# Designed miniproteins, single chains, continued (3): the designs that were tried, part 91

Each design is a single chain, and the fold is of that chain. pLDDT is the mean over its residues in the fold that is shown.

## One batch from the design tools (miniprotein)

Design m11161
Fold by ESMFold2-Fast:
Structure m11161 (fold): chain A 83 residues (1-83)
Amino acid sequence: GKEEAEKALEEARKADEKARESKILGAQMGAGVAMVAAGVASTLADRAPEEAKKVAEIGKKSAKGAAEAAEAKLDDKEALKKG
């Protein structure tokens, strides 16, 4: 419940930071969705811990997708600089 919501928030913050650095709108939107999901999971953690875990899992998946999209773009920029 609460621990899952906290981990989702941590992953969302990391995704948001990478998305901002990449300047990819889609990655920034994904990180935003992850942040909202983490917040909802946190509010549900004490009252509905199983539902909170499900929402936290959705947030984590959104954060991972956003981070992967941002990292792929950053890796592409680094590859171009090395050429």
Scores: mean pLDDT 75

Design m11162
Fold by ESMFold2-Fast:
Structure m11162 (fold): chain A 66 residues (1-66)
Amino acid sequence: MDRKLEEALEEIKQILEAHNLPKDDAEALLSQANRALESISRLPEEMRDKAIEALLQSVKHLAETL
């Protein structure tokens, strides 16, 4: 369970790094993503995977539009 959350956080970091965001913007988005993953960790396993996918899509979209 913790491993999936760690992998999701690492993927988010890679998305932010790939888009070469300013440090302050990257830190703010990473902080928000980490809080979202913490909330997701409290969900049932089946809902957790779907919530992680939605979060990754949202972060990717934000990084592409900044």
Scores: mean pLDDT 77

Design m11163
Fold by ESMFold2-Fast:
Structure m11163 (fold): chain A 85 residues (1-85)
Amino acid sequence: MPTPEELRVLREAIQTLIDTVEGKVSIEEAQKKIDSLLPQLSPQQQKLVRSLLNMAKSAVENPELRGFVLGNLRLLLEGVELELK
């Protein structure tokens, strides 16, 4: 069961990836931010965040994936926000 602290870190990571896909943050900046957040997460959560970062990188390289990737990231963010209540 994720702690409230882990959920806050996940929220920050997912928001960073949304901002990256939207062009507000570079891939290099996102990588540095994610790397700083990973030590605060469980191994399973780290694997999830790394997978999401790879998905965001793919969306930046392939514009036709942007809508799909943003939709999935926003849905996951909403789930984390509901858990934080």
Scores: mean pLDDT 85

Design m11164
Fold by ESMFold2-Fast:
Structure m11164 (fold): chain A 89 residues (1-89)
Amino acid sequence: VEQYRLSPAWAAILRSVGETAETVTLSEAIAAFRRYLIEQGLLNQEKDPYLAEVRGTPLGELLGVDELDLRDLSPLVETLEATATRVRV
């Protein structure tokens, strides 16, 4: 199984939702980020329940975007793959 060793910035975001592992699978990372968006109240159900407003958050700064669409996680995956170290287990 392919895992990712998180950068300190990614690890800090995941630790805020209780994910303390040094390495995560892509599925585990995505699940933790969905929890982060929900727990931080970044989803606006009155406008669009799948659109997260991340501007001014650590996640938005890391991704370089103002909004993240939960139906298209490509920016999240691409940034994770560019900044994390891949580890084979």
Scores: mean pLDDT 73

Design m11165
Fold by ESMFold2-Fast:
Structure m11165 (fold): chain A 70 residues (1-70)
Amino acid sequence: MRREEVSRLLEEARKAETQDEIINLILKAGELGLSGVIGDIASYGVRKGFDLEAIVEAAKKALEISEKKK
């Protein structure tokens, strides 16, 4: 079940056309407690040429959110 959520998030990240979509997916992964997938989503955003600093900042926030949902 959680594994299906991970696969869906990664597919959405691969298809994302905007930086905002990537940031929203990173934050969604954090809210779902899926810390392992945050880095993979961030990697897709960086490879698409989106702002590295904004993506890293979103990933840090998502990781903090996921730790609080332990």
Scores: mean pLDDT 79

Design m11166
Fold by ESMFold2-Fast:
Structure m11166 (fold): chain A 84 residues (1-84)
Amino acid sequence: IQDLSVETIRELLEKSEIALKSDLKENRLGAVRGLGIAAVQAIKKGDMETAERARKLLEEALKDEDEEVRKAAAEELKRIEEAE
């Protein structure tokens, strides 16, 4: 994914936050990946507030009941650190 608009990044963050609370593992996994995309795109645009918000939601996902979701959250957090 290349350049997303600020509005698209914010919408992705908002929708991912909602999806992260889903009872379906597939939806939470998708949310984790969406948060990673939103954070990396926000960092590239210098929007550190949005990047920090996405990082916080990924930190919450590290406490998920499903091991696969927790692993994905850790992978996205590492990717965010590498994007800095």
Scores: mean pLDDT 83

Design m11167
Fold by ESMFold2-Fast:
Structure m11167 (fold): chain A 91 residues (1-91)
Amino acid sequence: SIEEIVDLLREGRIEEAIEMLKKLDPKLALAMSNAKTPIEALLPLLTDPNPEIARAAAEAILRYGNEKEIQYVVLVSPDEELRERARKKLE
């Protein structure tokens, strides 16, 4: 379920969240399988039409992501608060 995926992302159980997402959307499964890190696999979710998934993915990237992954939140996230938090984390 969407709620279970959001909870897994909030707990930092990223690999488990990715496995559930791959089962729900085969198009996401291909993009996620080509990612070099588990956090990179979350980048397509930043523009997910479900705002709870988009927010949970962004917060996981802010917590566990490298500089390049956090920069992607600044560039792509539709949420101004998340973009501001990402910019501050890169300072």
Scores: mean pLDDT 83

Design m11168
Fold by ESMFold2-Fast:
Structure m11168 (fold): chain A 64 residues (1-64)
Amino acid sequence: SAELEAKLREAILRIGLGDDEGALEVARQIKEENPDDTETLEKLIEAARIFGREELAKELEELK
């Protein structure tokens, strides 16, 4: 959905800016609104790892 895509984009932007806490908060909203969707969280995990954010990547894995 357009809303899910917008939240994904916001979370990726926050990861790029170094706002790991903000990115995780958006990811929690994605999970709460889309509990059966793992694809979006997988994309965020990949982005976190590309930017070298290992702790964020682990927290996103646990959220999934």
Scores: mean pLDDT 84

Design m11169
Fold by ESMFold2-Fast:
Structure m11169 (fold): chain A 85 residues (1-85)
Amino acid sequence: EQQELLEKVKRLLDEIKEIILTEEDEEERLKRTEELMEEAAALAKQLSPEDQQELLRYALERALEIARARGDEEAAAAIEAVLAK
């Protein structure tokens, strides 16, 4: 159950990343990412502490990929510093 829940949240984060990188319509991008983020947050709070830690690392890895793809060197450096711990 918890493993399936963790996998579902990870899939939602992957979808959010894809939308952020591929959707050129800013309004549609914001709407779609907000809906998926709300769903992901609601599910994430049901995870065990260990799974929440794994999810946080996964989310940071996705955020790093987005920052790098957008050329946001400051955000990428900050995320890399957190992941190095």
Scores: mean pLDDT 81

Design m11170
Fold by ESMFold2-Fast:
Structure m11170 (fold): chain A 56 residues (1-56)
Amino acid sequence: EKLDKLREIAKPVFTGSAEELYKAKKELEKFLDDEDPVVRVNARSIIHLIDLLLGE
């Protein structure tokens, strides 16, 4: 399931360095154009959280 993939990519949100958060953001960007609106919304929400953690 694509949501499980998003969960794996988002693991650095809990324990990751800034470098790991940037890498996770890049991987999540691939899902922003997904056909499934649930996948797109979750990817955007996690990217937003990463941006907040990075001080963006």
Scores: mean pLDDT 78

Design m11171
Fold by ESMFold2-Fast:
Structure m11171 (fold): chain A 73 residues (1-73)
Amino acid sequence: LSLSERVLRIAEVAEPELEKRSENPVATLVGFALRLIGDVLDGEDLAETVRRLAEELGLSEEVIERMVEIAEE
């Protein structure tokens, strides 16, 4: 999978929980994806960056683990 394809799949996993927590889940999701892509292009590991950013958003550990699994593909 390309980086963009993995980021989209990761975002899909986060979407249902963000819908419950954010007035604008789409803007939150786009911001997350842009930060993730930027950090990875700057040399950060995708799986580690996903975990860090998802924890900052306050996502549940179950959702974070699913996102990390996709990042490791």
Scores: mean pLDDT 79

Design m11172
Fold by ESMFold2-Fast:
Structure m11172 (fold): chain A 60 residues (1-60)
Amino acid sequence: PGRLSEDDIAVLLVIGDASTLPLLEAQLATWSEARRARITEALSGDYSNEELVALARELA
């Protein structure tokens, strides 16, 4: 776990493209259930840049 930097996660969340979610899901399959759930919620929710950075830091 922790292969994605907080900047990488923030960029993916800001792009918000449904097309990137399947690629991220493949990586999430190697992570703990808790980390996977948090990233999935972030991708589905409306988050500020500060919230995305804070979440990315928690996941990394």
Scores: mean pLDDT 55

Design m11173
Fold by ESMFold2-Fast:
Structure m11173 (fold): chain A 71 residues (1-71)
Amino acid sequence: MDETQKLRDIGVRSRDRRATTYAATMSQSLYLTSTTGAEGERKAQELLDRLRAAGGEEMERLFREEIERLE
């Protein structure tokens, strides 16, 4: 399954807004990294750093639970 599509499915089907936010941020990070080179990697890292500062650990846990649900 395509990783980007998997993240979209989590964003749509998640029961928890935090898991949806994490999935959306991860999808954006993958897009930036895959399509915009070094500038995209920098922006992706900034998004990840902001996510972690905003409680990304809990969001990541919820996201992992949604991954397991889809697999």
Scores: mean pLDDT 64

Design m11174
Fold by ESMFold2-Fast:
Structure m11174 (fold): chain A 65 residues (1-65)
Amino acid sequence: SASRESALRIRAIGIAVEVDGASVRVENGRLVFHVDPEDEEKLERVRELAKELSEATGYDGIEVK
């Protein structure tokens, strides 16, 4: 629902703030994390945190690029 998506966006912003160089955007109703693809350690960390967020909330509209 829209209200749950708003709450998810707040949590996603928290992840982007925690991982330096990461950002998050809403694209076509999905939460998309962007990380420098040359920084493999940060990319892996964002993927872990995004997976944990998806598992905790049951929301499938979370991606990392």
Scores: mean pLDDT 75

Design m11175
Fold by ESMFold2-Fast:
Structure m11175 (fold): chain A 81 residues (1-81)
Amino acid sequence: DDELLRRSARIAAELLRENAEKGEVDPVTEAIALIILSTGLLAAKRRGDEETAEGFQKAIDAVASGNYEEAARLLEELAER
């Protein structure tokens, strides 16, 4: 269900956005966000939705690089699709 993927993207974006505003992200919040992102990536790949899969992959890469604002922006764009 594409709405489930969009909802997951919104939740992850909210978590990352809140932490980016604090200037730091705690390890538990980061782990939860990565679980949501990994689940969304796998679901998109299984559906053959390469555009959504690429969006989730870019968000994962941004989180891994500590770019939480960029990750939140990418996920906000995915949620609007």
Scores: mean pLDDT 77

Design m11176
Fold by ESMFold2-Fast:
Structure m11176 (fold): chain A 80 residues (1-80)
Amino acid sequence: MEAEKEELKKEAQELLGEALRLAREANELGNKEALQLAAEAAAKASQALKVIDDVEKARELIEEGKKYLEEAKKLIEEAK
């Protein structure tokens, strides 16, 4: 349980960092759709960190955030 919480916390923090980085890139490119998706990924990561004691819920939020992050990455790559 504790090891799983530490792993989820690390994943959520990494997701938050990546989402904030992509949001900056999307903003620089003027891509509002990618910016919104990156913001959603950051929101999911932040929510996961707040509910980290609920391991199942935190994991679901991280997985949802990763989906938003992947979509944001695709839009940014297409804009290049």
Scores: mean pLDDT 83

Design m11177
Fold by ESMFold2-Fast:
Structure m11177 (fold): chain A 96 residues (1-96)
Amino acid sequence: SKLEELKKELKEAIEIIRKKVEEKAAKYPDKELAEKALKELERQIELALAFIENATEEDFERFLKMVEEQSVDESELSEAEAAALFVLGVALKLKE
């Protein structure tokens, strides 16, 4: 139940990030750069959501510990874990 609640909160945070970035991109004068940034964000979000959906409680605990310790060797991360780290990093900055 705690794992499912954490997954739900993280999915909700990702949707808030998506909406805020889409709103900013729509107002950005360089439409080509905005479109490229939005496509890359969508790719990262899809990878992050795939990680969230398939992650065990142990996977989440390991991942959150890496984020808290700020000791991330990106070369040792899977593409999905790297994407989840990126999206979670953005979510934490927006929570200020």
Scores: mean pLDDT 70

Design m11178
Fold by ESMFold2-Fast:
Structure m11178 (fold): chain A 93 residues (1-93)
Amino acid sequence: MKEKITEEAFNYVAGENSFIGELVKRILNSGKDIEEMLKLLEERLLEVLPEPVAKQVVSFLQYLLTGKESEEELVGDEEKYKKYLEEAKKKIL
């Protein structure tokens, strides 16, 4: 179900046991190319998560790191995705 993909991606990024908040802060403080870091993160996430979930996680990270939404049409619940972007930003940043 589309909703489950979006919820799993959100829980990975901003859930109670997520390390992503610290990872985002480290990337922002590193001065490295954000686009290159996102590409490497996508490759690593595809090793551990189903592709639709991994793509949603990368989209959340892109928004948190750049302030820009992905132009790619993602598999998932679009309305929940937009709500979760704001909640992830509030929890992590």
Scores: mean pLDDT 71

Design m11179
Fold by ESMFold2-Fast:
Structure m11179 (fold): chain A 88 residues (1-88)
Amino acid sequence: DEFRRREEELRKRIAELEAKPEVSKEELEELALEVLKAMTEKLLKEGTKEELEEAIKKLDELIEQYKENKKLVEALEEAKKKLEEKLK
């Protein structure tokens, strides 16, 4: 399943970024935007209520963690809004 492989890749990429002590803001932004787009698309198409709620909580944590990166925060807030609209 291509979606399953993509999900594993996204988890690995997130973990790799978190493990890097000197991740540039550009690298973090680019990878985070790619991960965010893929996860949001999957959740909008196939996400359960529980998965949507969990994703929204994780997005809130990421927004707080990366609040100084304007572009990333805007993308995270947009993804959260889309997931919340599907949930309601």
Scores: mean pLDDT 73

Design m11180
Fold by ESMFold2-Fast:
Structure m11180 (fold): chain A 74 residues (1-74)
Amino acid sequence: SMTDEVIEELKRKKEELEKLVKELEEQGRLSPQQRALADEILAAADRAIEEKNAELAKSALTGIDIFLEMLKAA
Protein backbone atom coordinates (compact mmCIF):
# COMPACT_ATOMS: atom_id res chain seq x y z
CA SER A 1 0.00 0.00 0.00
CA MET A 2 1.02 3.65 -0.32
CA THR A 3 1.05 3.87 3.49
CA ASP A 4 3.50 0.93 3.72
CA GLU A 5 5.75 2.61 1.12
CA VAL A 6 5.88 5.94 3.02
CA ILE A 7 6.51 4.14 6.35
CA GLU A 8 9.41 2.17 4.79
CA GLU A 9 10.86 5.42 3.37
CA LEU A 10 10.50 7.05 6.82
CA LYS A 11 12.36 4.11 8.45
CA ARG A 12 15.26 4.57 5.99
CA LYS A 13 15.41 8.36 6.49
CA LYS A 14 15.21 7.93 10.28
CA GLU A 15 18.26 5.61 10.18
CA GLU A 16 20.16 8.14 8.00
CA LEU A 17 19.40 10.96 10.47
CA GLU A 18 20.35 8.82 13.51
CA LYS A 19 23.69 7.94 11.90
CA LEU A 20 24.54 11.55 10.96
CA VAL A 21 23.52 12.89 14.40
CA LYS A 22 25.75 10.28 16.10
CA GLU A 23 28.72 11.12 13.81
CA LEU A 24 28.35 14.89 14.38
CA GLU A 25 27.94 14.44 18.16
CA GLU A 26 31.09 12.26 18.33
CA GLN A 27 32.97 15.01 16.40
CA GLY A 28 31.72 17.75 18.77
CA ARG A 29 29.91 19.37 15.81
CA LEU A 30 26.33 19.04 17.11
CA SER A 31 24.88 21.92 19.18
CA PRO A 32 22.54 21.23 22.14
CA GLN A 33 19.73 22.89 20.13
CA GLN A 34 20.40 20.61 17.13
CA ARG A 35 20.42 17.55 19.44
CA ALA A 36 17.08 18.61 21.00
CA LEU A 37 15.55 19.13 17.53
CA ALA A 38 16.90 15.75 16.35
CA ASP A 39 15.33 14.02 19.38
CA GLU A 40 11.97 15.73 18.66
CA ILE A 41 12.04 14.79 14.95
CA LEU A 42 13.03 11.17 15.74
CA ALA A 43 10.22 10.90 18.33
CA ALA A 44 7.69 12.17 15.75
CA ALA A 45 9.02 9.60 13.22
CA ASP A 46 8.72 6.77 15.79
CA ARG A 47 5.11 7.78 16.49
CA ALA A 48 4.23 7.81 12.77
CA ILE A 49 5.79 4.34 12.34
CA GLU A 50 4.01 2.93 15.44
CA GLU A 51 0.61 4.35 14.39
CA LYS A 52 1.20 3.56 10.65
CA ASN A 53 -0.18 7.03 9.92
CA ALA A 54 0.64 8.21 6.37
CA GLU A 55 0.02 11.92 7.11
CA LEU A 56 2.23 11.88 10.23
CA ALA A 57 4.86 9.95 8.24
CA LYS A 58 4.86 12.54 5.41
CA SER A 59 5.24 15.34 8.00
CA ALA A 60 8.09 13.47 9.72
CA LEU A 61 9.82 12.83 6.35
CA THR A 62 9.66 16.55 5.52
CA GLY A 63 11.18 17.41 8.92
CA ILE A 64 13.96 14.82 8.50
CA ASP A 65 14.80 15.99 4.94
CA ILE A 66 15.03 19.66 5.98
CA PHE A 67 17.16 18.83 9.04
CA LEU A 68 19.48 16.49 7.06
CA GLU A 69 20.11 19.23 4.46
CA MET A 70 20.79 21.76 7.24
CA LEU A 71 23.28 19.40 8.97
CA LYS A 72 25.04 18.45 5.68
CA ALA A 73 25.42 22.14 4.71
CA ALA A 74 27.16 23.01 8.01
Scores: mean pLDDT 87

Design m11181
Fold by ESMFold2-Fast:
Structure m11181 (fold): chain A 78 residues (1-78)
Amino acid sequence: VSKEQLEEAKKLLKKAIEKYRQALDALLAGDSEKAREYALESYKLAQESAKIGSGPIKDFSQKVAQGSQVVAELADSL
């Protein structure tokens, strides 16, 4: 993995984490539509980070993607 790809992976991961937090806040507020929207955005960003990342960045991105999927499923149940 190039240094450029790793930096882009980190940037995508930071955005994924931000969207994940927004999804959790929306879910806690009972806003199922926003919770799902943010969770799906987080999932897409985390998946892209995982594709170009390596080592701990890839592993963390995959975990964020898994968490975002769970939040989206919970939002569908609200």
Scores: mean pLDDT 85

Design m11182
Fold by ESMFold2-Fast:
Structure m11182 (fold): chain A 84 residues (1-84)
Amino acid sequence: MFQRSLLLTAPSPETAEQLAEEAKRAAEKNGVKATVHQMSPTTVAVTLSGDDEEKVKKAVEETKRAAEKLGAEVKSGPSIDAVL
């Protein structure tokens, strides 16, 4: 299983909600799982996980592009190649 985490800080709570939905759409489109945790009204932690590294990477890149278009700050967590 491959896992990547993103911390998204939006300019407004409405944008943070939109970012959570964009992350879920990117995950669904790429056949990976998205776990979204709202840390504050404007900050959302997103974990994308799946058995295909390229699909997880693509979902991460699509989520980053959506965040950049919405004016959000993106911090990438460590890439976790979880097989154990």
Scores: mean pLDDT 77

Design m11183
Fold by ESMFold2-Fast:
Parts: C-alpha cells; sequence; structure tokens
Structure m11183 (fold): chain A 64 residues (1-64)
C-alpha cells in the first residue's frame, strides 16, 4: 500500500466511524454486529476502489 493510499484510507476510516455513529443515533435498534458489518463491508469496497489486492484488504481488515 502506498503512502497516498494509506492517507486516503485513514481519512475514509475517520469519516466512516463518524457516519456509523450518526446512523446508530438515527436508528438505535442497530446492533454492534450490524454496525461492524457495515464498517467492514464499506471499508473493503473503499480499499478495492484504491486498487488494493484482496490479500492486502483481508490482512488489513483482520486487524480491525
Amino acid sequence: MSEEQKKKLEEFLKKEEERLVREYLANPSLTNEELRQRFIERTRKFMESLGLSQEEIDEFLSTL
């Protein structure tokens, strides 16, 4: 992963966490598991858009 890709990913993660908090406040019936699934799936799609390999994506997501 390049330095530019890392910066884009870090900015995405920060904004996605803020978005998920807002989604939870709008619908408090959302479970932690559903929020985690949304986070992982959206992060995966974003990383794919950056041109990262599935192996790099899976390695990163395993650390979450």
Scores: mean pLDDT 82

Design m11184
Fold by ESMFold2-Fast:
Structure m11184 (fold): chain A 55 residues (1-55)
Amino acid sequence: KTLSATFDRSDAERVRAAAEKHGAKVEETETKTVVTGTAQQLMAVVRDSGAVGSD
């Protein structure tokens, strides 16, 4: 099952790099960066990027 996490746009570069490293999908909106993947991939993205999830 895939999950999604939302991050602030200001963290987009760090979040994108971490997501690409761990094979998660990234979707950028006007104010947010959305990462979709497994729970393990999302935890790895949070750990490596240092970004805080929003909402």
Scores: mean pLDDT 76

Design m11185
Fold by ESMFold2-Fast:
Structure m11185 (fold): chain A 103 residues (1-103)
Amino acid sequence: SREERLRAQAETAAQLLVIGAYTEALLNKDDPERARKIGEEAYRGIKELAESVSPEVAASALEAATKTAARMEKEAAKESPEVAKVMGELRRGLEELAREVRE
């Protein structure tokens, strides 16, 4: 269906924003302020995506993004505590946004 296609597209877009932020933060792991801003920009992009779709599609996209952020946080913890912190903050922000969309 059209909604199933939109859901899949939104989930993929949100996940790619998280993966992009993780990769860029790792490249900037020695610049904590820039790494933090990368995480904040990813949060803003995902929030804008969620606000551009129906609440049901937004909930699916946020769940996918949150799971990806949790995975990236674990991977980052093996290499950079600072990047793990940025991914953890992104994950927590996405979890909060998901609660707001469902209620």
Scores: mean pLDDT 89

Design m11186
Fold by ESMFold2-Fast:
Structure m11186 (fold): chain A 69 residues (1-69)
Amino acid sequence: EEEKKKEALINAAIAGGETLFPEAKSIEEFVEGAEKWAAEAPNMTPELREKLKKLVEEFVKAYEERKKK
């Protein structure tokens, strides 16, 4: 259940990254927004937040490596 939510969020981040990031100032803005949402969400557990951060970091790294091309 919670794993499903993280998968959906990562998929949305990937899809949004390809669409939003060319228009956004930086990928950091998206990452900060996602972290702030997770931290302020009343139903988000600390353990789930830590796992989410790791997934977001992996996405950011992959995006940056692609963009350098």
Scores: mean pLDDT 57

Design m11187
Fold by ESMFold2-Fast:
Structure m11187 (fold): chain A 79 residues (1-79)
Amino acid sequence: AEKLIEKIKKLKKQALEEIKKLKSGSAEDVKLATKNGVGSFQTFAKHLLSLGDEKAAKTALEAGKEIEKEGEKAAKEIE
């Protein structure tokens, strides 16, 4: 359980760094990367809930929300 939560946090950090790299490009690229990242964490959270791991699922949902917030902020900073 703890190793899975650590992996989710690492994947979140990697997704946030990729969004930062895309800030030198277009707002459209940032929005697309954000949508894909959010979707991946939402799908993962649903899978974790089906396995009964509510804590890991909550961590994945919170990671997705943080990616959405930071991606929207990055897109607005480019526009």
Scores: mean pLDDT 79

Design m11188
Fold by ESMFold2-Fast:
Structure m11188 (fold): chain A 70 residues (1-70)
Amino acid sequence: MMSKEEIAELGQKLAVLGAITGDAELAYLGGKLLGEAGHEKQALRGGEQIIKGGNPEAGRALIEGAKEGA
C-alpha cells in the first residue's frame, strides 16, 4: 500500500499536471490526495496560485479536492 508520503507525491504530480493542462479533474484528484496526506494547507496555497496564474477552474478544483480529502 502507498505511504502518506507517496500519496502526497502523487497528489502533487497530478495537481501540477492539472494546472498545466487546465484539467480540473486532475487538479481535484491531486488536491484530494494532498488533503488525505495531511498537506491541505500546501494544496490551498497551490490552488490560489493556479487561480492567479490564469487557470481558475483547475485552481478551484484543487482547493475543493484538498478540503474533501482532509
Scores: mean pLDDT 82

Design m11189
Fold by ESMFold2-Fast:
Structure m11189 (fold): chain A 80 residues (1-80)
Amino acid sequence: AVDTRLDVEQEVTLILESEEDVEKLKRFRGPGTVLLLQDVETGERFYVKLLEDPEIDGLEVRLKVLAPREIPDGTRVKIV
C-alpha cells in the first residue's frame, strides 16, 4: 500500500520538468500534501509526502519528504 511505502525521511533537491509542474506544486504545496511524481528518465512513479513547505527556485525545488526510497539530488520529475 502507498501509506506503508512512505517510510524514508529525506531532504532532496529535484528538477521539475516544466513550469506547469511548478504551478501544480505551488497550488498543492504544504505540510502533509502527498504528491505522485514521475521520474522523467525512467518513467517510474512514486509518492512523496511533504513535511515542510517546498523551497522553489525556477524549476529546482528543495523538498523535505517521506518517500518509499532514497531519491538522488538532481532527479528530474514531473507531477502526475
Scores: mean pLDDT 81

Design m11190
Fold by ESMFold2-Fast:
Structure m11190 (fold): chain A 83 residues (1-83)
Amino acid sequence: MREELERRRELLAESVETLADVLESKGQTKASEHLRRAARALREGDLEEAIRHLERARKEASEKYKPTIEALRERVERLREEE
């Protein structure tokens, strides 16, 4: 099951990076930077740090993107519960 959890972290990191690219293209540079840090933490297996960066990204993002970032944070929390 370790390989499955590693694969899920990688797919989640890719989703977070995709959102970071979208937010950067919309001028939300601070939120995008926090999302990129969250994706890096996910790849490193640091789920607590990933959650912290997602929370920072949510605070910096406009209201339109907050629900999407919160959904990603909830997915990371579920991964942490399964480790």
Scores: mean pLDDT 84

Design m11191
Fold by ESMFold2-Fast:
Structure m11191 (fold): chain A 75 residues (1-75)
Amino acid sequence: STISSLYLQMAEAIRAKDLDAAEKIKQQILAELKKTDLSPEIFVAQILKAIGVIEGLRLGEDPEILAAEMELDAS
């Protein structure tokens, strides 16, 4: 799916430590999620995951662990 592809692209941005690319991909994830018929709770949970990996990277968490979390969500 488009969302799964974006999650894989986010993983690559996180591995590259490219916060600008990660923010751009987060906006693309948000736009795609808004097109889906998701409950508000599921929508919030999905966007919070994308926010969480970006903030984790800013806080110095291991990029490989953060990227692996996004790859798991893509599968």
Scores: mean pLDDT 81

Design m11192
Fold by ESMFold2-Fast:
Order: sequence, then C-alpha cells, then structure tokens
Structure m11192 (fold): chain A 55 residues (1-55)
Amino acid sequence: SKRERAADGAGARLRIEHPELSPEQVSAAGAYALERAPEDASQAEGYALAREYLA
C-alpha cells in the first residue's frame, strides 16, 4: 500500500541520513510511522512520523 511504501521509504532515508541509528531504532521508527500513517501517506509524511518517534 502507499502507507507501507511511505514507512519503508522512511526507514531507507533514516539509514542514509542518520547512519548513527541502530537497525533496531530504524525498525522501531518505521513501525511507528506505519501504525500512524494514513493509507494515502506521502514519503515526506512517513519520514516526519519516523522522526517524531526518535525525538
């Protein structure tokens, strides 16, 4: 789904922009984004949710 793609994109972007994050942190942030993202979520919205989790 678009939501799943947004969450996957958030994880990929976190790995590139924040190499200091553990795989577990990236996975948890991605799961948080997937849980809270609307079905039609954009890549930017997914990434914003993942970053909200890590704040």
Scores: mean pLDDT 84

Design m11193
Fold by ESMFold2-Fast:
Structure m11193 (fold): chain A 84 residues (1-84)
Amino acid sequence: MAEEAKAIEANWPKLLSSDKEVRKKTIEELRKKFPDSVEPYIAEIYASILHGDFEEAEKILEEAKKRFPDSKEVEVTYNNFKQM
């Protein structure tokens, strides 16, 4: 858990990149490194929202909700997204 958060913080400049392909590759590497973690999914959702990609954010949120149905982080993110 701490290692996932640290990796996301270290890669945040790439996740906030205006280049969608840079963001996608960064997320794919984080998911590969932490396959059972919800953290890369949450980071991708917020990165998509910050770039105005609301349709992509919703798609990733539904994927995270299906993969991690008992995650409180996914529930909070879903509720926040529904108010946007």
Scores: mean pLDDT 76

Design m11194
Fold by ESMFold2-Fast:
Structure m11194 (fold): chain A 57 residues (1-57)
Amino acid sequence: SEELVEKAKQLLENDPKMRELLEKTRSPRARQTLLAGALAKVLNLPHVSIDELVELL
């Protein structure tokens, strides 16, 4: 899971729009949600609930 989380972080950093959104996001919960969304893309699980993905972090 650590390797997958690292890939998700790289996905957010490599996308200028996502990086800007992450910089504007101050709430820890909202940041976890953004990371969970990136993790869903890495896992190819677009149908999974964001709440379920946050539990994996």
Scores: mean pLDDT 68

Design m11195
Fold by ESMFold2-Fast:
Structure m11195 (fold): chain A 60 residues (1-60)
Amino acid sequence: TALQLAAERELAEAEAAEERLREMIAQGVPKDEAARQLGYASYEEFQRALAAAREALARL
């Protein structure tokens, strides 16, 4: 369904951001700074966004 495709796209984008965050942290960038570079207020806010995307898909 269109709703499922939208949820899958949002999760894919969040997972791509997680991969990028992991790379930056591995290169020595502090986690909160890495999250801010990707448009999140903090690493904790990023984790909430990722969890929300997974939860949204699980509810479908």
Scores: mean pLDDT 80

Design m11196
Fold by ESMFold2-Fast:
Parts: C-alpha cells; sequence; structure tokens
Structure m11196 (fold): chain A 78 residues (1-78)
C-alpha cells in the first residue's frame, strides 16, 4: 500500500515535469522529489534518503528549499 502510494506520487511528479509552464526552479524541486521517492522504493533507509536529498539539493544550488521539500515528501511517504 505505501509503495503504491509512493509510485502514484512519482507518476504525478513525472507528469508535472512534462508541464511546459513550470519554471526551472519548480522542475529542480520535482527532480529532487523524484530522486527521494525512487530511493524509498529501492528500500533505502530514511537516513540514506535524507543524505542523498541534501547532496542533490546542494548540487542543484537550492539546498534549503529542496532539502525541506525533499525531507517533507520522504517523511510523508514513509
Amino acid sequence: SREEQIRRLLEWAKEKLADPSLSEREKLRLRAFLEIGEMRLAGESVRAIAERALEAARELGEPEELLEEGRRAAEENL
């Protein structure tokens, strides 16, 4: 059930990424969300997901915003 919920959220995020009206910033946030969700489906620990999300956010140049959104998404979908 939880895995199904995560898969549905990832499908939603993938569809959102196809929206041409999205800003570059919004796309970066959705990419972080997708990475986190995919790691969860792969069976990674919450700690590993959080560390990967932080790394991804820093690489994307939006550490605070992306980290907070990624952390929230991961925690809500656990």
Scores: mean pLDDT 72

Design m11197
Fold by ESMFold2-Fast:
Structure m11197 (fold): chain A 85 residues (1-85)
Amino acid sequence: MQRVQELSREALERGFAALRERFPASRLVSTEQLPSGTVIARVEVEVDGRRRRVVLTAQVKGGEVFVTAHSEDQETLLELRLAAP
């Protein structure tokens, strides 16, 4: 149990770091963890002087961790796959 929580948190932090590389003005607004081990984070980014909302989702599937970032327009902004040894 503890290892899954550590992986989800680390994956979320890595996903947010990657999002900040693309959008330096990114701000973390909220995070929530689901019983499935899925972690969801709401992030605000600034693009062309406009604030946009992005949802980061980190989930564990079959020993791998998947991190995705979607805009309000259902655009995929980020996809990461992390191997969990």
Scores: mean pLDDT 73

